# Designed miniproteins, single chains, continued (4): the designs that were tried, part 6

Each design is a single chain, and the fold is of that chain. pLDDT is the mean over its residues in the fold that is shown.

## One batch from the design tools (miniprotein)

Design m12175
Fold by ESMFold2-Fast:
Structure m12175 (fold): chain A 64 residues (1-64)
Amino acid sequence: EEEKDRLWDEIERLVRELSAGVTTPQEAAEVAERIKKAIPEGSNLPDEEVVQRLREALEEKRAE
């Protein structure tokens, strides 16, 4: 399960980067919405796909 642990660590890292600079509940809600957009509720995505979608969401945030 080393690969699963590694992918989970990467997911947590990407979520933390998306949340970087968040200081208000409203900003936290905006980050949560971006994450939900990348990983829709009920989507049975493999961890590798989740990582890719979170990377894309982070890149979109950087493009702003």
Scores: mean pLDDT 72

Design m12176
Fold by ESMFold2-Fast:
Structure m12176 (fold): chain A 75 residues (1-75)
Amino acid sequence: HMEEEIELVKKGLDTAFNVAKEYKEKGDEQKVEKIINAAKISLDISIRRLKALGVPDEKIEELRNYFEKKIEEIK
């Protein structure tokens, strides 16, 4: 079930960045930044939980890289 937890984190990021893209299209840069910052905090909390559950560092880095790719796509 560890793969399910990782997939849920990725889906949460996908949802957050989809909402951020909608606000970016509307020109609301402050809302975009707020959503991205909230997503980063949520990711950090999720990573701490996953590490406590024994998820390997390689999988944690995949999640960090996934987030960074989302940041590059919205810039």
Scores: mean pLDDT 85

Design m12177
Fold by ESMFold2-Fast:
Structure m12177 (fold): chain A 66 residues (1-66)
Amino acid sequence: MLSEKVKKAQALLQKHGVPPLEPGKPPNRESLLALLESLPISQEEIQALGFKDKEDLVDALIEEYS
C-alpha cells in the first residue's frame, strides 16, 4: 500500500495537472525530477509533506510505484 506521504505527493502533482502514476510502472527519475522543477512548487512545500527535497520526493514515488 502507498504511504500517506506518497499519497500527498501524488495529490500535489495532480493539483498541478500531472496524471496519476501507474503501480508497477515507475517513471524515469530524470524526467520526473525535471517535471517537478518546472512546477511552481517550492522546496519548503516539499519539506512540509515530510520529504527532504524534490529528489527525495521523486525517489519515494519511484520506490512506491516500482
Scores: mean pLDDT 77

Design m12178
Fold by ESMFold2-Fast:
Structure m12178 (fold): chain A 67 residues (1-67)
Amino acid sequence: VVEPVNSEEIEKLTEEEKEELMKRIKERVAKAEFPEGATLAEQQAYLQKLRKEVLEEILKEREEREK
């Protein structure tokens, strides 16, 4: 079960990390192929999942850099 991304985690990001988050989301959304007839709710669910995945990637990269 994928929960929506926590806005507080996004607020903790540096400006550089926020820019990277937005960049990766835009790139993945631009390349995303929604099935024909996909509902707005399905598209929103995909965006929430994508945002969470990108946020987790950035946080993991931060942890690896501080290791």
Scores: mean pLDDT 70

Design m12179
Fold by ESMFold2-Fast:
Structure m12179 (fold): chain A 65 residues (1-65)
Amino acid sequence: GAKRERVVDLLMEKMGLSREEAERVLDQLLANGVSVDDILRAIEEAESPEELHRRLLRLYLQAQE
């Protein structure tokens, strides 16, 4: 869907990932219970690639219960 493609495009832009790497990261987060909306918020709020990485890791760890 449109939200999924936006996440992939933003991960490529902000983290310098390939499309395949960005899709793998998104699919892994979704498989572990992270919502697309939470991922989009983390991307929008992050001011640097390092901050984005930390925010995504936090979402992943919280979703793992």
Scores: mean pLDDT 83

Design m12180
Fold by ESMFold2-Fast:
Structure m12180 (fold): chain A 65 residues (1-65)
Amino acid sequence: SREEAEEAVELARPYLDSPDPEVRAAARRLLGVAQAYLEGRISEETFERMLPVERRRLEEALARA
């Protein structure tokens, strides 16, 4: 949904300039997926499939940082 995409943008935003390259990469991927959906470049079904994967990657990168 749009709300989930907007939430994903907010979650990724503070980590886009992280000194940790894994955290930056994960945040960039999460932002990219959310933006692709908001811009209509991917379907809702594709977004719903990708979102939990990219969220988890960011969470795992943050846990290691």
Scores: mean pLDDT 86

Design m12181
Fold by ESMFold2-Fast:
Structure m12181 (fold): chain A 84 residues (1-84)
Amino acid sequence: GSENAEKAAKILEELAEEFKKKGWDRAATVAENMAKRLKTVSNMNQESVNAVEEGVKKARNAKSEDEAIKALAKGFGQALNLSQ
């Protein structure tokens, strides 16, 4: 795996634990699944890591679980596009 992908996955795993603590189990599952997928990525650049970090930051500031999931989906999608 990529060291960058492992770093991004760790950030998502930490966010999943934060969501579990506040009862956002759906958002936690989304973050965990994204982390698992990143661990299968063999090539990931720093720009992709930055996209995940931005998505996580927006998800942490979300007013609802659905807003958090949308923020994560956008950040993760940008990260995948940048890692090509």
Scores: mean pLDDT 83

Design m12182
Fold by ESMFold2-Fast:
Structure m12182 (fold): chain A 66 residues (1-66)
Amino acid sequence: MKKKAEEALELLKEGREDEAIELVEEMIKEYGFVKTSKTVLEIGRERGIEGEAQLLVSEALVRVMK
């Protein structure tokens, strides 16, 4: 879980937004929204990009719902 969250945020940092969103979407499907959201936001906060991490999780959730 943490390793995938770190990978998603690294992809986001590299400008690979679609790949980052897809990885977080996979995490939501595997671990559920609450666990994925907490993990991604925690790492985003540690890296000083909590707002970007929050948008990433929101975009992934919209894709899971459609």
Scores: mean pLDDT 83

Design m12183
Fold by ESMFold2-Fast:
Structure m12183 (fold): chain A 80 residues (1-80)
Amino acid sequence: GLDVAYEFIKETFGVEDKETIEEIIKAILEMLRRAQALRAAGVDDLDIARLIAEAVRELGEKLGLQELIDLADEIEREVA
């Protein structure tokens, strides 16, 4: 089942709302799918990481989750 993923997102991001947890899970799956497609197309790993950071930031801003915005900042710092 999805129980482990739900508990992980709930504990990691401090989210209690099931609909918000499901939106985060859907966004992560879309990010992974896009990353795999870009890698298969020969896009550099650093450029893929920057695109992931942008998507994580947008998700954090949309959901009002500071932890996701902070994560995006950290990804950007690691690839700078």
Scores: mean pLDDT 80

Design m12184
Fold by ESMFold2-Fast:
Order: structure tokens, then sequence, then C-alpha cells
Structure m12184 (fold): chain A 87 residues (1-87)
């Protein structure tokens, strides 16, 4: 149950990042215990609000790292043999 819940949260977080739902992504990452990774979606949202090119570049880099980290964890915990990372 615990492991299944963690995997579900990681999958939802990764999907939210891809869809641009940074608020949901940050929430799911916090619930999964990935507080550091949760900062990246929030930074991306702030960059969108500030309209500052430098902030946007930093946020893009951080968001990419966070997304890659989430996808890697989903693959490891979800057993990519069938669903993760595909479905």
Amino acid sequence: AERERLWELLERAGRAIVEGDYEAASRYLREAGLEEAAKAPLAAQKARETKNPADAEKAKAGLGVALERVRELVREEGRESELAPAA
C-alpha cells in the first residue's frame, strides 16, 4: 500500500509537470517526500509570472532535472516491465 501510493504520487507529479500544472506537480512531489524537486515546478510558475528571461531559463533547467528525476523514480519503483514509464 505505502509503496503503491508513493509510485502513484510520483507518476501524477511527472504527468503534472509535462502538462504544465506546476501547482499540482509541487503538491504531489511534497506528498512523495521530494521537497527539493517540488521547488522546481514552483520556480517555473514564478518565472511565468515575472516574465523575466533569466528566470525562465533557470526554471526550465530546474524543471527538466526534476522531471527526469521523477521519471527515473517511477521507473524504479513502478517496475517499467509493462506500465512505467509508458502508461
Scores: mean pLDDT 70

Design m12185
Fold by ESMFold2-Fast:
Structure m12185 (fold): chain A 61 residues (1-61)
Amino acid sequence: KLSLEEKIEKAVKMAKAARDALEAQGREDQAESFLAALVQLIEKEYGKEVGEEFRKRVEEA
């Protein structure tokens, strides 16, 4: 029942939280791999432009 924009916004918040948790534990390499995998999945499902916007929003935090 979520719009595409709402799904992406929720995914960004969850990705930021997961990245921050991994970085806090010293798992920076895993945080980078996790983000890259999410961007790839979003690009594959919703298109490259949506994946680029997702990456930008996560990196801004």
Scores: mean pLDDT 77

Design m12186
Fold by ESMFold2-Fast:
Structure m12186 (fold): chain A 71 residues (1-71)
Amino acid sequence: SPLPLPIEEALKAGMSFEEILERHLRALREAGVDPGPAVIELRREWAKFGAPKSVVDKLEEEERAAEEALQ
């Protein structure tokens, strides 16, 4: 996983979903990793851990932007 901490561990450490999202997106951009597959996996996993709709919607926007960037 490109995330420095698994979401379960990050949540246990007291990080908010918004903080985790910002850190993860920054790490992906700096590493030059294709965000598309990673964003899909995050959306699936974060929904399982009860991420708020606003965070899930932002992940969907990032997924759409990544798909458009490949065209």
Scores: mean pLDDT 67

Design m12187
Fold by ESMFold2-Fast:
Structure m12187 (fold): chain A 113 residues (1-113)
Amino acid sequence: GLEEEFEKLSKEFMKLIKESDKDTRVWAVERLIDILKKLADKVNTIDAQIDLGVVELVYAVSKVLGYDEDLLLKTAELTLKAIRKILKKSSKELQQEVIKELKKLIEELKKKI
């Protein structure tokens, strides 16, 4: 179902990020965080806002350290985990919307590699 599709896309995204140069990796992680921001705002739960805050903090630390690869990859993993957690409690329509956005991001990322 939609959960399995999201898991497959998450694995593909992480693989592409690891194969990317630094600038492409930063670009992709920022777009992934934007997906989480929109989703967190739409569901408007304390848990979603806390997960977003943690992701934004790890990303900010990564930025200060010159976009450290390990921290960027950790930011992406935390962002995908936060999105997955929200989607499990979300409507089928919202799950489909987010899956469509992630597919679009993956296709754009493939063009940059």
Scores: mean pLDDT 89

Design m12188
Fold by ESMFold2-Fast:
Structure m12188 (fold): chain A 80 residues (1-80)
Amino acid sequence: SLIDEAIELSKKGELVKAGELLEKLDLEELRKRAIEEGDYNLRGLASMGLQGIMSPVEAGELLEKGDDKALMKKALEKLF
């Protein structure tokens, strides 16, 4: 399934590719699966999309860069 493919991509650190698949998926179901798998990155991608903070692809780009400050800034910008 596409959900299983997204989990495999996340485990490989391919978070942008995982984010691209998330745009085609039920984010609630994918977040649930990420929690079950212990995948905090994929859980983050799904949660950012569900909250409307940023796209899963954008979250994947920031996480691959390790730029927690940019991710936090984007979340704050959405609130204001």
Scores: mean pLDDT 77

Design m12189
Fold by ESMFold2-Fast:
Structure m12189 (fold): chain A 78 residues (1-78)
Amino acid sequence: TEELVERIREARRRLGPTATIREIAKALGVSERTVLNALIEYSRRQIERLRAEAPGTLEAEVEIALYQMQVAVARLAL
């Protein structure tokens, strides 16, 4: 998951910020579903980590909200 997320970030860097999930999946040799599920799992783990390690900070709550939105959008794309 962490390794796959880093590969997704590297693929996006190479293909550009407008790269589609399909293009990223093709570059990594995985399915679009695999990319979306990896992003969802990573985002959920980051939410859990932020709530445990930085409770009550405005910055952590903003990042949590952004990860929650990313999960919602990715789930709709599945």
Scores: mean pLDDT 78

Design m12190
Fold by ESMFold2-Fast:
Structure m12190 (fold): chain A 70 residues (1-70)
Amino acid sequence: MQSKIEALRAALAAVAAALPTMSDAQIRAAMEAILEAMAPGRVDIEALHKAVSAEQIRDLLLAAHDLLSA
C-alpha cells in the first residue's frame, strides 16, 4: 500500500528533476496528480487551475520538494 507521504515525495522528486523543461500544461498535470493522491475528490482542479498560475504552481512544487527532502 502506497503511503501519501511516499507518493508525494516520489511525485515531487520527479517534477523537480523535470521542472526546467516542463510546459505549463505538464506542471498543471503534475499538481493535479499530487492533489488527487493527497485529497481525492476534495479539490476542484479546474477552478484551482484558473485561480493559480503555472509559475506559482512551479514555485510551490519546488519548495515542497525541498522541504520533504530535508
Scores: mean pLDDT 71

Design m12191
Fold by ESMFold2-Fast:
Structure m12191 (fold): chain A 82 residues (1-82)
Amino acid sequence: SEAERLNREALERLAPAVAGLSPEELAAAGAAVRDALAAAIEADDPEAAIEELARAWLAALGDAELAEELRETMLRLLRLLE
């Protein structure tokens, strides 16, 4: 499916940024990216939805660089769907 392809591409692009995470943290991050992409695609304003998700990830992870990488990757993937 398109969602499975996008999730794979997002995880591949983010792999260097998440290299320091434990297996449990990495699995949770992967699930969060998948759910976030699915929700953003269905949103009335997908770009605004991604920016809200990036803010939530910054608060949860405490890692501004990881949150920004996730935001930029998801925005690039959204543009590929147009």
Scores: mean pLDDT 62

Design m12192
Fold by ESMFold2-Fast:
Order: sequence, then C-alpha cells, then structure tokens
Structure m12192 (fold): chain A 87 residues (1-87)
Amino acid sequence: MSKDQLDQEVTDALKLIIRSVGKIAIETAKKKGNEESVKLFKQSTELSLQSIDIRQENPNSPQAQQQADQLFKQAKELDEKASKLYK
C-alpha cells in the first residue's frame, strides 16, 4: 500500500521531468526551424515514457526490464540524432 503509493509518486515525477525536458527540446528545435528534429524529439519523449510504464507495470520481470531498456536506448538514439540535425 504505502510502497505502491511512493512508487507511483516517483514514477509520476519522472514522467513529468521527461515531458518537461521533451517540451523544451521540441520548442528549441521549432525555434531553430528544424521540423525533422521536432519529430525525432517527440518520438524520443514517447519512447522514454513507454519505457517507464513497462518498468513500473512489470518490476519483477527481467524480460520486461530488457524490453524497457531497449525502448530507452532507441529513445536516446533518436534524441542524439535530433540534436545533431540543428548543430
């Protein structure tokens, strides 16, 4: 009960941080006029949020944790690609 509530609060805080950082990256890319970077940052943010959801829903599943790791790796690659497009 208390453990589940604390875990939910931590997860919600992490999602808020990811959404906030993603929004800043998207708005910055939009200001730079790079539509491809905007698209990639949006996709990266969505994959990061999906990764967190999979981890939270399946905390004791090694397979689910591996799937979440793979999604987060894909998100990181998209974020890096987006950042390089307007350098």
Scores: mean pLDDT 80

Design m12193
Fold by ESMFold2-Fast:
Structure m12193 (fold): chain A 71 residues (1-71)
Amino acid sequence: SAMEEELKKLALEHVLAIRESATQEEGLKKLVELEKRIKDLGFSLDQLTLLKKYVEEYLSLSVEELRELLK
């Protein structure tokens, strides 16, 4: 669904902010902006739970596998 694709995209952005930022400061700035966007979107608890599951899934993947998800 469109909702699941949006949650996957947000989860991917979260994991890439951690793994592919040049500095910790850059990564934190990206995470703060992402958290603000997530809050503004007004997701339900069920949607936030699903987002967390996608973040956990993507954290288990290699950088190469994550880059394939961007395509």
Scores: mean pLDDT 82

Design m12194
Fold by ESMFold2-Fast:
Structure m12194 (fold): chain A 97 residues (1-97)
Amino acid sequence: MISEAFKRQGLESTVLRLSGLPKSATEEEVYEFLSKFGTVGQVILVRDANGNSLGEAYVLALSPEDAKRMLEAANKSKFKGHPLKAEWAGQLPPEPV
């Protein structure tokens, strides 16, 4: 689905996947960081069954323009000294049980 994500820049370009986050990062800290680049609707940290952060997050932007700005800015930025990687995501993760 990586190649398909780049072709969905019209309708599904509002969901991003971030990686390279420190394991200490919270959803609130990621939200505050990304709010500098655009309007954030939601942040979901990827966690293990034990509740440990995997250093990844899904971000829902409120517009495709905000999502694109966040994608470009995050790839040029460091979060708490850690280089971030941002990619287009086609869908938010399934709800935690």
Scores: mean pLDDT 71

Design m12195
Fold by ESMFold2-Fast:
Structure m12195 (fold): chain A 72 residues (1-72)
Amino acid sequence: MEEIDRQERLEAEMAAKLKSEEQNALGAKYRATADELTALQLEQVKVEKGESEANAYRAKLDAETAARLAQI
């Protein structure tokens, strides 16, 4: 096999495997990661823009997380 073809195949297989395993675990992994990232982003928004705007930003992130999970 050519190196380029092997790289493409590996990336396709990795993507397919991640997709398949993501359907089993992505919800939990994504939520855990999203919660941690959301906490960091909310802390930053709270510091920069105040708690009121952090609450609005949380609602937006919750909607985005729900949309992402629905795509699994």
Scores: mean pLDDT 67

Design m12196
Fold by ESMFold2-Fast:
Structure m12196 (fold): chain A 95 residues (1-95)
Amino acid sequence: SPVAEDVRRGAELMIRALRKLNPGQAGYVRRLRDGILDLLRQGDWEGALEGVEFMVRLAEDQVRYAERINAPQSVIDDLREGLRLFRRAAERLRA
């Protein structure tokens, strides 16, 4: 599904960025991704939306952190693209 693809790709980008920025958060994002994908597989759209909205907030926090510490542009770009994909997934789940 387009939602599952956005969640998988968004998480991949965030995990790649977080391995350089905050490795502990990379494992957390992986678990959140797996949980959201499992909820989507079960048809729990409300639970999946809650998980995606949490990923949006986490991505927003990580973008702000990366910008504050002047992280490499590639890290910031990956976090911003992950955020964009999670926002799109949330919009699709609300429709």
Scores: mean pLDDT 91

Design m12197
Fold by ESMFold2-Fast:
Structure m12197 (fold): chain A 86 residues (1-86)
Amino acid sequence: GPPPAPSPQELHEQKLADEIERDISMGILDMERLKKLIDQIGDKQLLEDLLKYAKKMAEMLKESDPEFAKQLEELAKYIEKKLEEL
């Protein structure tokens, strides 16, 4: 059927996901902060979208910034583990 309107909780979790994506896109990678934001997201689809984004960014940055790419791969593994526990 048609998708329901997003709830206030879904809107809040979307803002957290948007903040994570923005920090990554700007080259700001505070792993402790990002992991805490990920821990606050309960929506499986948002976590799957973040996982896809982190993996894509890691692949794109492997040659230009291998250290940043490794940190993104660690973040992706953290999201994968969280998804397996849900």
Scores: mean pLDDT 82

Design m12198
Fold by ESMFold2-Fast:
Structure m12198 (fold): chain A 91 residues (1-91)
Amino acid sequence: MDEIKEIMEELGEGGKKVALEYAKKGDSELAEEVAEITGKALSDVWTGAKEGMEKAVEALREAAEEAEKAGAEELAEVFREAAERMEEAAE
């Protein structure tokens, strides 16, 4: 549980950082989409964690695919790394 909380805090900060970088580049639409994807991912991960760690990992991998489809490749990488860390913690 504590490691899930840490990963979620890092995801929130990472998503905000990626959104801010896109906003600085003048891509306000992508910045807003990155923020929405991050918020949904945090909600899905927390809900999944209540059912089990495997569900939380699945939510992160789905969020990575959604970020990639949106063109936010850096955000997709953040979610994939978080999923790997969560899988390791579940072992």
Scores: mean pLDDT 79

Design m12199
Fold by ESMFold2-Fast:
Structure m12199 (fold): chain A 118 residues (1-118)
Amino acid sequence: MLNSLSDEQALEEVRKSSRLAIEYMQESIKYLKQGDYKKAREYISKAVGYTIRAIGYGLLSDSPAVEKELKKLQEEMRKLFIEEAKLSPKERVELAYKILEHQGSSLAEEIKKILEEK
């Protein structure tokens, strides 16, 4: 259990997963701009899955190269989702509400109150 991945293998998996996460996030933004929230959600879920995979492999390595790749992924994902999607604050809150409601989160009720007060 202690010797499942080398630093080189961890770096390769982080790079592969990061590339896929970015590609799926770009596709999700394309569908968001088209108003296809169902397709956008599907691609966001894929992007999140690959982001978690990249972080998971990154945690198995103390390599500075792995840390650099994870920082690049974090910056690119933040840029793509927050800056390029260009969702209004209301649209962002509505998207968060829909995600949390489908997960059965108690936070969905608090978000619903915010949407109803505006």
Scores: mean pLDDT 71

Design m12200
Fold by ESMFold2-Fast:
Structure m12200 (fold): chain A 67 residues (1-67)
Amino acid sequence: MSARERAMFHDVRELLLQFLPEELADRIARELALSGDTSPEALRRVMLELGVPEELAERIAEALRAS
């Protein structure tokens, strides 16, 4: 993982911690890093796969888009 990818991983994890427990935030951030896709759409998909409610997933994806 490049330094830039690590920074993005940490930024996404930090954002997720505002909305989700640490364990779930870590899992989502790791899944995104493994896929190589940190887009709001990829984030939303992974959150839904891990049982995050649609309403909350959409809100978090919008927050990432605004970042």
Scores: mean pLDDT 77

Design m12201
Fold by ESMFold2-Fast:
Structure m12201 (fold): chain A 80 residues (1-80)
Amino acid sequence: IKEKIEEVREFLEEKRDELSEEVVEAAEKLLEYLENEDFIGANEALFQLIDAVDPENEAERELLDELLSLISKALEEKNK
C-alpha cells in the first residue's frame, strides 16, 4: 500500500498544473487519511474528490481511478 500511495503522490506532482486546486486538496487529504488508516476520513475525502473532479478532465479522471484502486487495495489488506 505504501508504494501505491507514493505512486499516486508522484502522479499528483507531475499533473499538478492540469488539476484544479480543489481536486489536489481532496486527493492529498485522502492520501493522508489512508496513511493514518482513518477510513472514515478517507471516505469523506473521497466524496469531496468525486464532487470536485471534472469528468471532462482526463488527468482528474485518471487521478480518481488511481485513488479508487488504492482505497480498494487498502480495504482488502485491512480485512486480512
Scores: mean pLDDT 76

Design m12202
Fold by ESMFold2-Fast:
Structure m12202 (fold): chain A 63 residues (1-63)
Amino acid sequence: MREEREREAVELIKRAIEEGNEEDLRRAARLISETHGVPFEEALEQLRKVVEAEKLAAENPKL
C-alpha cells in the first residue's frame, strides 16, 4: 500500500514540474512526508530543489 502512495507522489511531482503548480507541489510534499516520515518542510524543500533543477535544465538546454 505504501508503494501506491509513492506512485501518486511521483506523478504529482511530474505534473507540478510541467505545469509549475505550487499546489500540486505541496500535495506531493505532504504525501512524501507521510510515506517517508520526513518533516513536511523538508520534503517541500527537496521538491523545490528538484523543480528548480528541472526548470534550469529547460531554460539552459546546453546544461
Scores: mean pLDDT 71

Design m12203
Fold by ESMFold2-Fast:
Structure m12203 (fold): chain A 60 residues (1-60)
Amino acid sequence: VLSDEEKRALLRLLAKVASPEAVTRAASLLEEDPAASQRAIAEAAGVSVGTVRRALREAR
């Protein structure tokens, strides 16, 4: 489960590489399912799982 700080950092990083619509989808997913997998987040944002993993690592 991601902390609120990790969620904010992830969404901020995704905003640099994804469309505003994709960021909104990722934000909605995290609000509805705080335990969403890295794969589910990647699918919502339209990015690779590797991009999500790197963003979360940088957010720590």
Scores: mean pLDDT 76

Design m12204
Fold by ESMFold2-Fast:
Structure m12204 (fold): chain A 91 residues (1-91)
Amino acid sequence: DPEMEAWLRRAHELAGEVQELLKEYYEMKKNNASPEELLKLNKEIVAKLDELIALLSSRPLPSHLEQVLQDAQQLKAQFEAEIKKLEAEIA
């Protein structure tokens, strides 16, 4: 199914982009990057997670992708909490 293959490819691409941004975020945090730099990257992570969640929510999911959707939703909640914390540190 070409549509399913294209959808799976896009889901894999977005998941990969999220993983790369997470790697960058934790490296920046390890290197004592400023709250402003961390906030910028954190907002990019949330935006990519929103795109992934929207894509995964657009179709009925096989059980293994339901876990990916749950993990993305939990990760988004964690990064939204971190945004609030970083905004408080900047203020």
Scores: mean pLDDT 86

Design m12205
Fold by ESMFold2-Fast:
Structure m12205 (fold): chain A 99 residues (1-99)
Amino acid sequence: SSEFDAILSEFDKLGEQADKLDAEVRELIAAGELTPEQAEEVRREAELMRQTFEEYREQIKQSTDIKEAILLLTKAQFLYLAYAGHVFVILRQARRARE
């Protein structure tokens, strides 16, 4: 119980980091930093990441294997880093297109 609670706590912190990044991206969209196509691409990735996080969180809650729970948290961390990296690439492309 306590070990799984600790993993879920770390998972929830990762979710908070993802939400904060999503809020920052929404501000950039509002400021006109991204095209409508770039905004849609980033929103779609955020939605898929969020869906996968919910699936992993439920799997952790149903798991009796601490190693499986740790692996799911690690996969979620990797997805977050991939999303953050793609946001960075999109922002660089947007800046180059504007000169």
Scores: mean pLDDT 85

Design m12206
Fold by ESMFold2-Fast:
Structure m12206 (fold): chain A 96 residues (1-96)
Amino acid sequence: SQQELIDQALEQIEKLVEQGDYEKALELAKQTATSITDPEALLEFVRRLVDLLISRGEYELALEVVKYALTLETDKKVILELIGLGLRVIGLILDS
């Protein structure tokens, strides 16, 4: 299921971030995003991943994930939600 894919990908990305392997973490995030065909599932994945990365202070990586997801998405509602996530991350960068 897409939920199992998302859960497994988030666990692996968290491990890579913890190990300092940011390039592999971003690559896995991009591969996972590309494999998700349902717009709401893509939004769930990106939202959960952004929250994880924010909790770890990885704001630049969170922004790169949002930017990549925006290149894949055509659903107007999901695009607006992704833009909102990107603005939240930018706000955190400016406050740091």
Scores: mean pLDDT 88

Design m12207
Fold by ESMFold2-Fast:
Structure m12207 (fold): chain A 98 residues (1-98)
Amino acid sequence: GFVEKQYEEVKKRAKELLDRIQQRLAETSDPEVKARLEQMIQEIEEVIKYLDDLKKRAKEGGLTDEFLLYAGVQSAKKFLDEKEAELDRIEAEERARR
């Protein structure tokens, strides 16, 4: 349904963001940037695990669990928007130092 489609879209965005962060982590020599990128990876993985749990509950549960999944997906979208903006700033700062 609609909620499942949005869940899959959020998971795809999270995977694409993780791939982008991993690429930056491989390219950076700055230990402060490495530490922040590693923290971002952990935060994103925790959000994915939380959403996966909500989806499992929605599949096994009822309407209340479906509403919780919808709310979780909306929160995750905002979280990913903020993490994408943070990564954009990190990339811009690294380019300015080259």
Scores: mean pLDDT 86

Design m12208
Fold by ESMFold2-Fast:
Structure m12208 (fold): chain A 69 residues (1-69)
Amino acid sequence: NAEEHVKKARELLEKDPTSPEAVKHAVAAIDIDPTNEEAVRILNQILKADPTNKEAWAALKRYAEARAA
């Protein structure tokens, strides 16, 4: 479920702010629940540490599209 992916992403980011596994969990949370506000917060945290992360930007684009619908 999306909440478990958010929890896992947070745990991974505490150990490594640039964790690729944390990005995958945050993206999975958006794929399960495209309007998940907590996953968006995690993605924004990832992008503050690494603004070049294309996977995080793509997930935020999907969130924005879901919110616009």
Scores: mean pLDDT 81

Design m12209
Fold by ESMFold2-Fast:
Structure m12209 (fold): chain A 70 residues (1-70)
Amino acid sequence: SELEAKAEEARKKLIEALSPTLPEEEAREIAEAYVRAALAHAAGEALSEEELARLEELGRRAEEALAKAE
């Protein structure tokens, strides 16, 4: 539950950071993918190749959105 609470806080912060430049739905999708990756890492789980490729794609979009907000 503590890990779940931290995951929700991280998701909220990511959405807040992305919201100035991205629609809420897209910001939520990016935040969800990153939180999933962080939880997998904390559990010692390897992400699938497909999940890693998706994260790389979403990471690019997040970087563009954050650069645009500044």
Scores: mean pLDDT 77

Design m12210
Fold by ESMFold2-Fast:
Structure m12210 (fold): chain A 65 residues (1-65)
Amino acid sequence: AVKETAAGILAVAFGIEVPEVKSVRFEGDTVYVTLSEMSPKAEEAARELKRQLESLGIKLEVYLE
């Protein structure tokens, strides 16, 4: 619950930083992000988010549509 809330906040912040975000969902211990396209800035932001989430024991998976 607490980790899920923290992951949700981080995912919302990522969506603000990365306008290509189409959807975000949290399932199990993984945050799933779908992007309409992968810009270099979006990729860098996703790598940093992944590191932050992994410090909480949560994984980030990024998909392109």
Scores: mean pLDDT 77

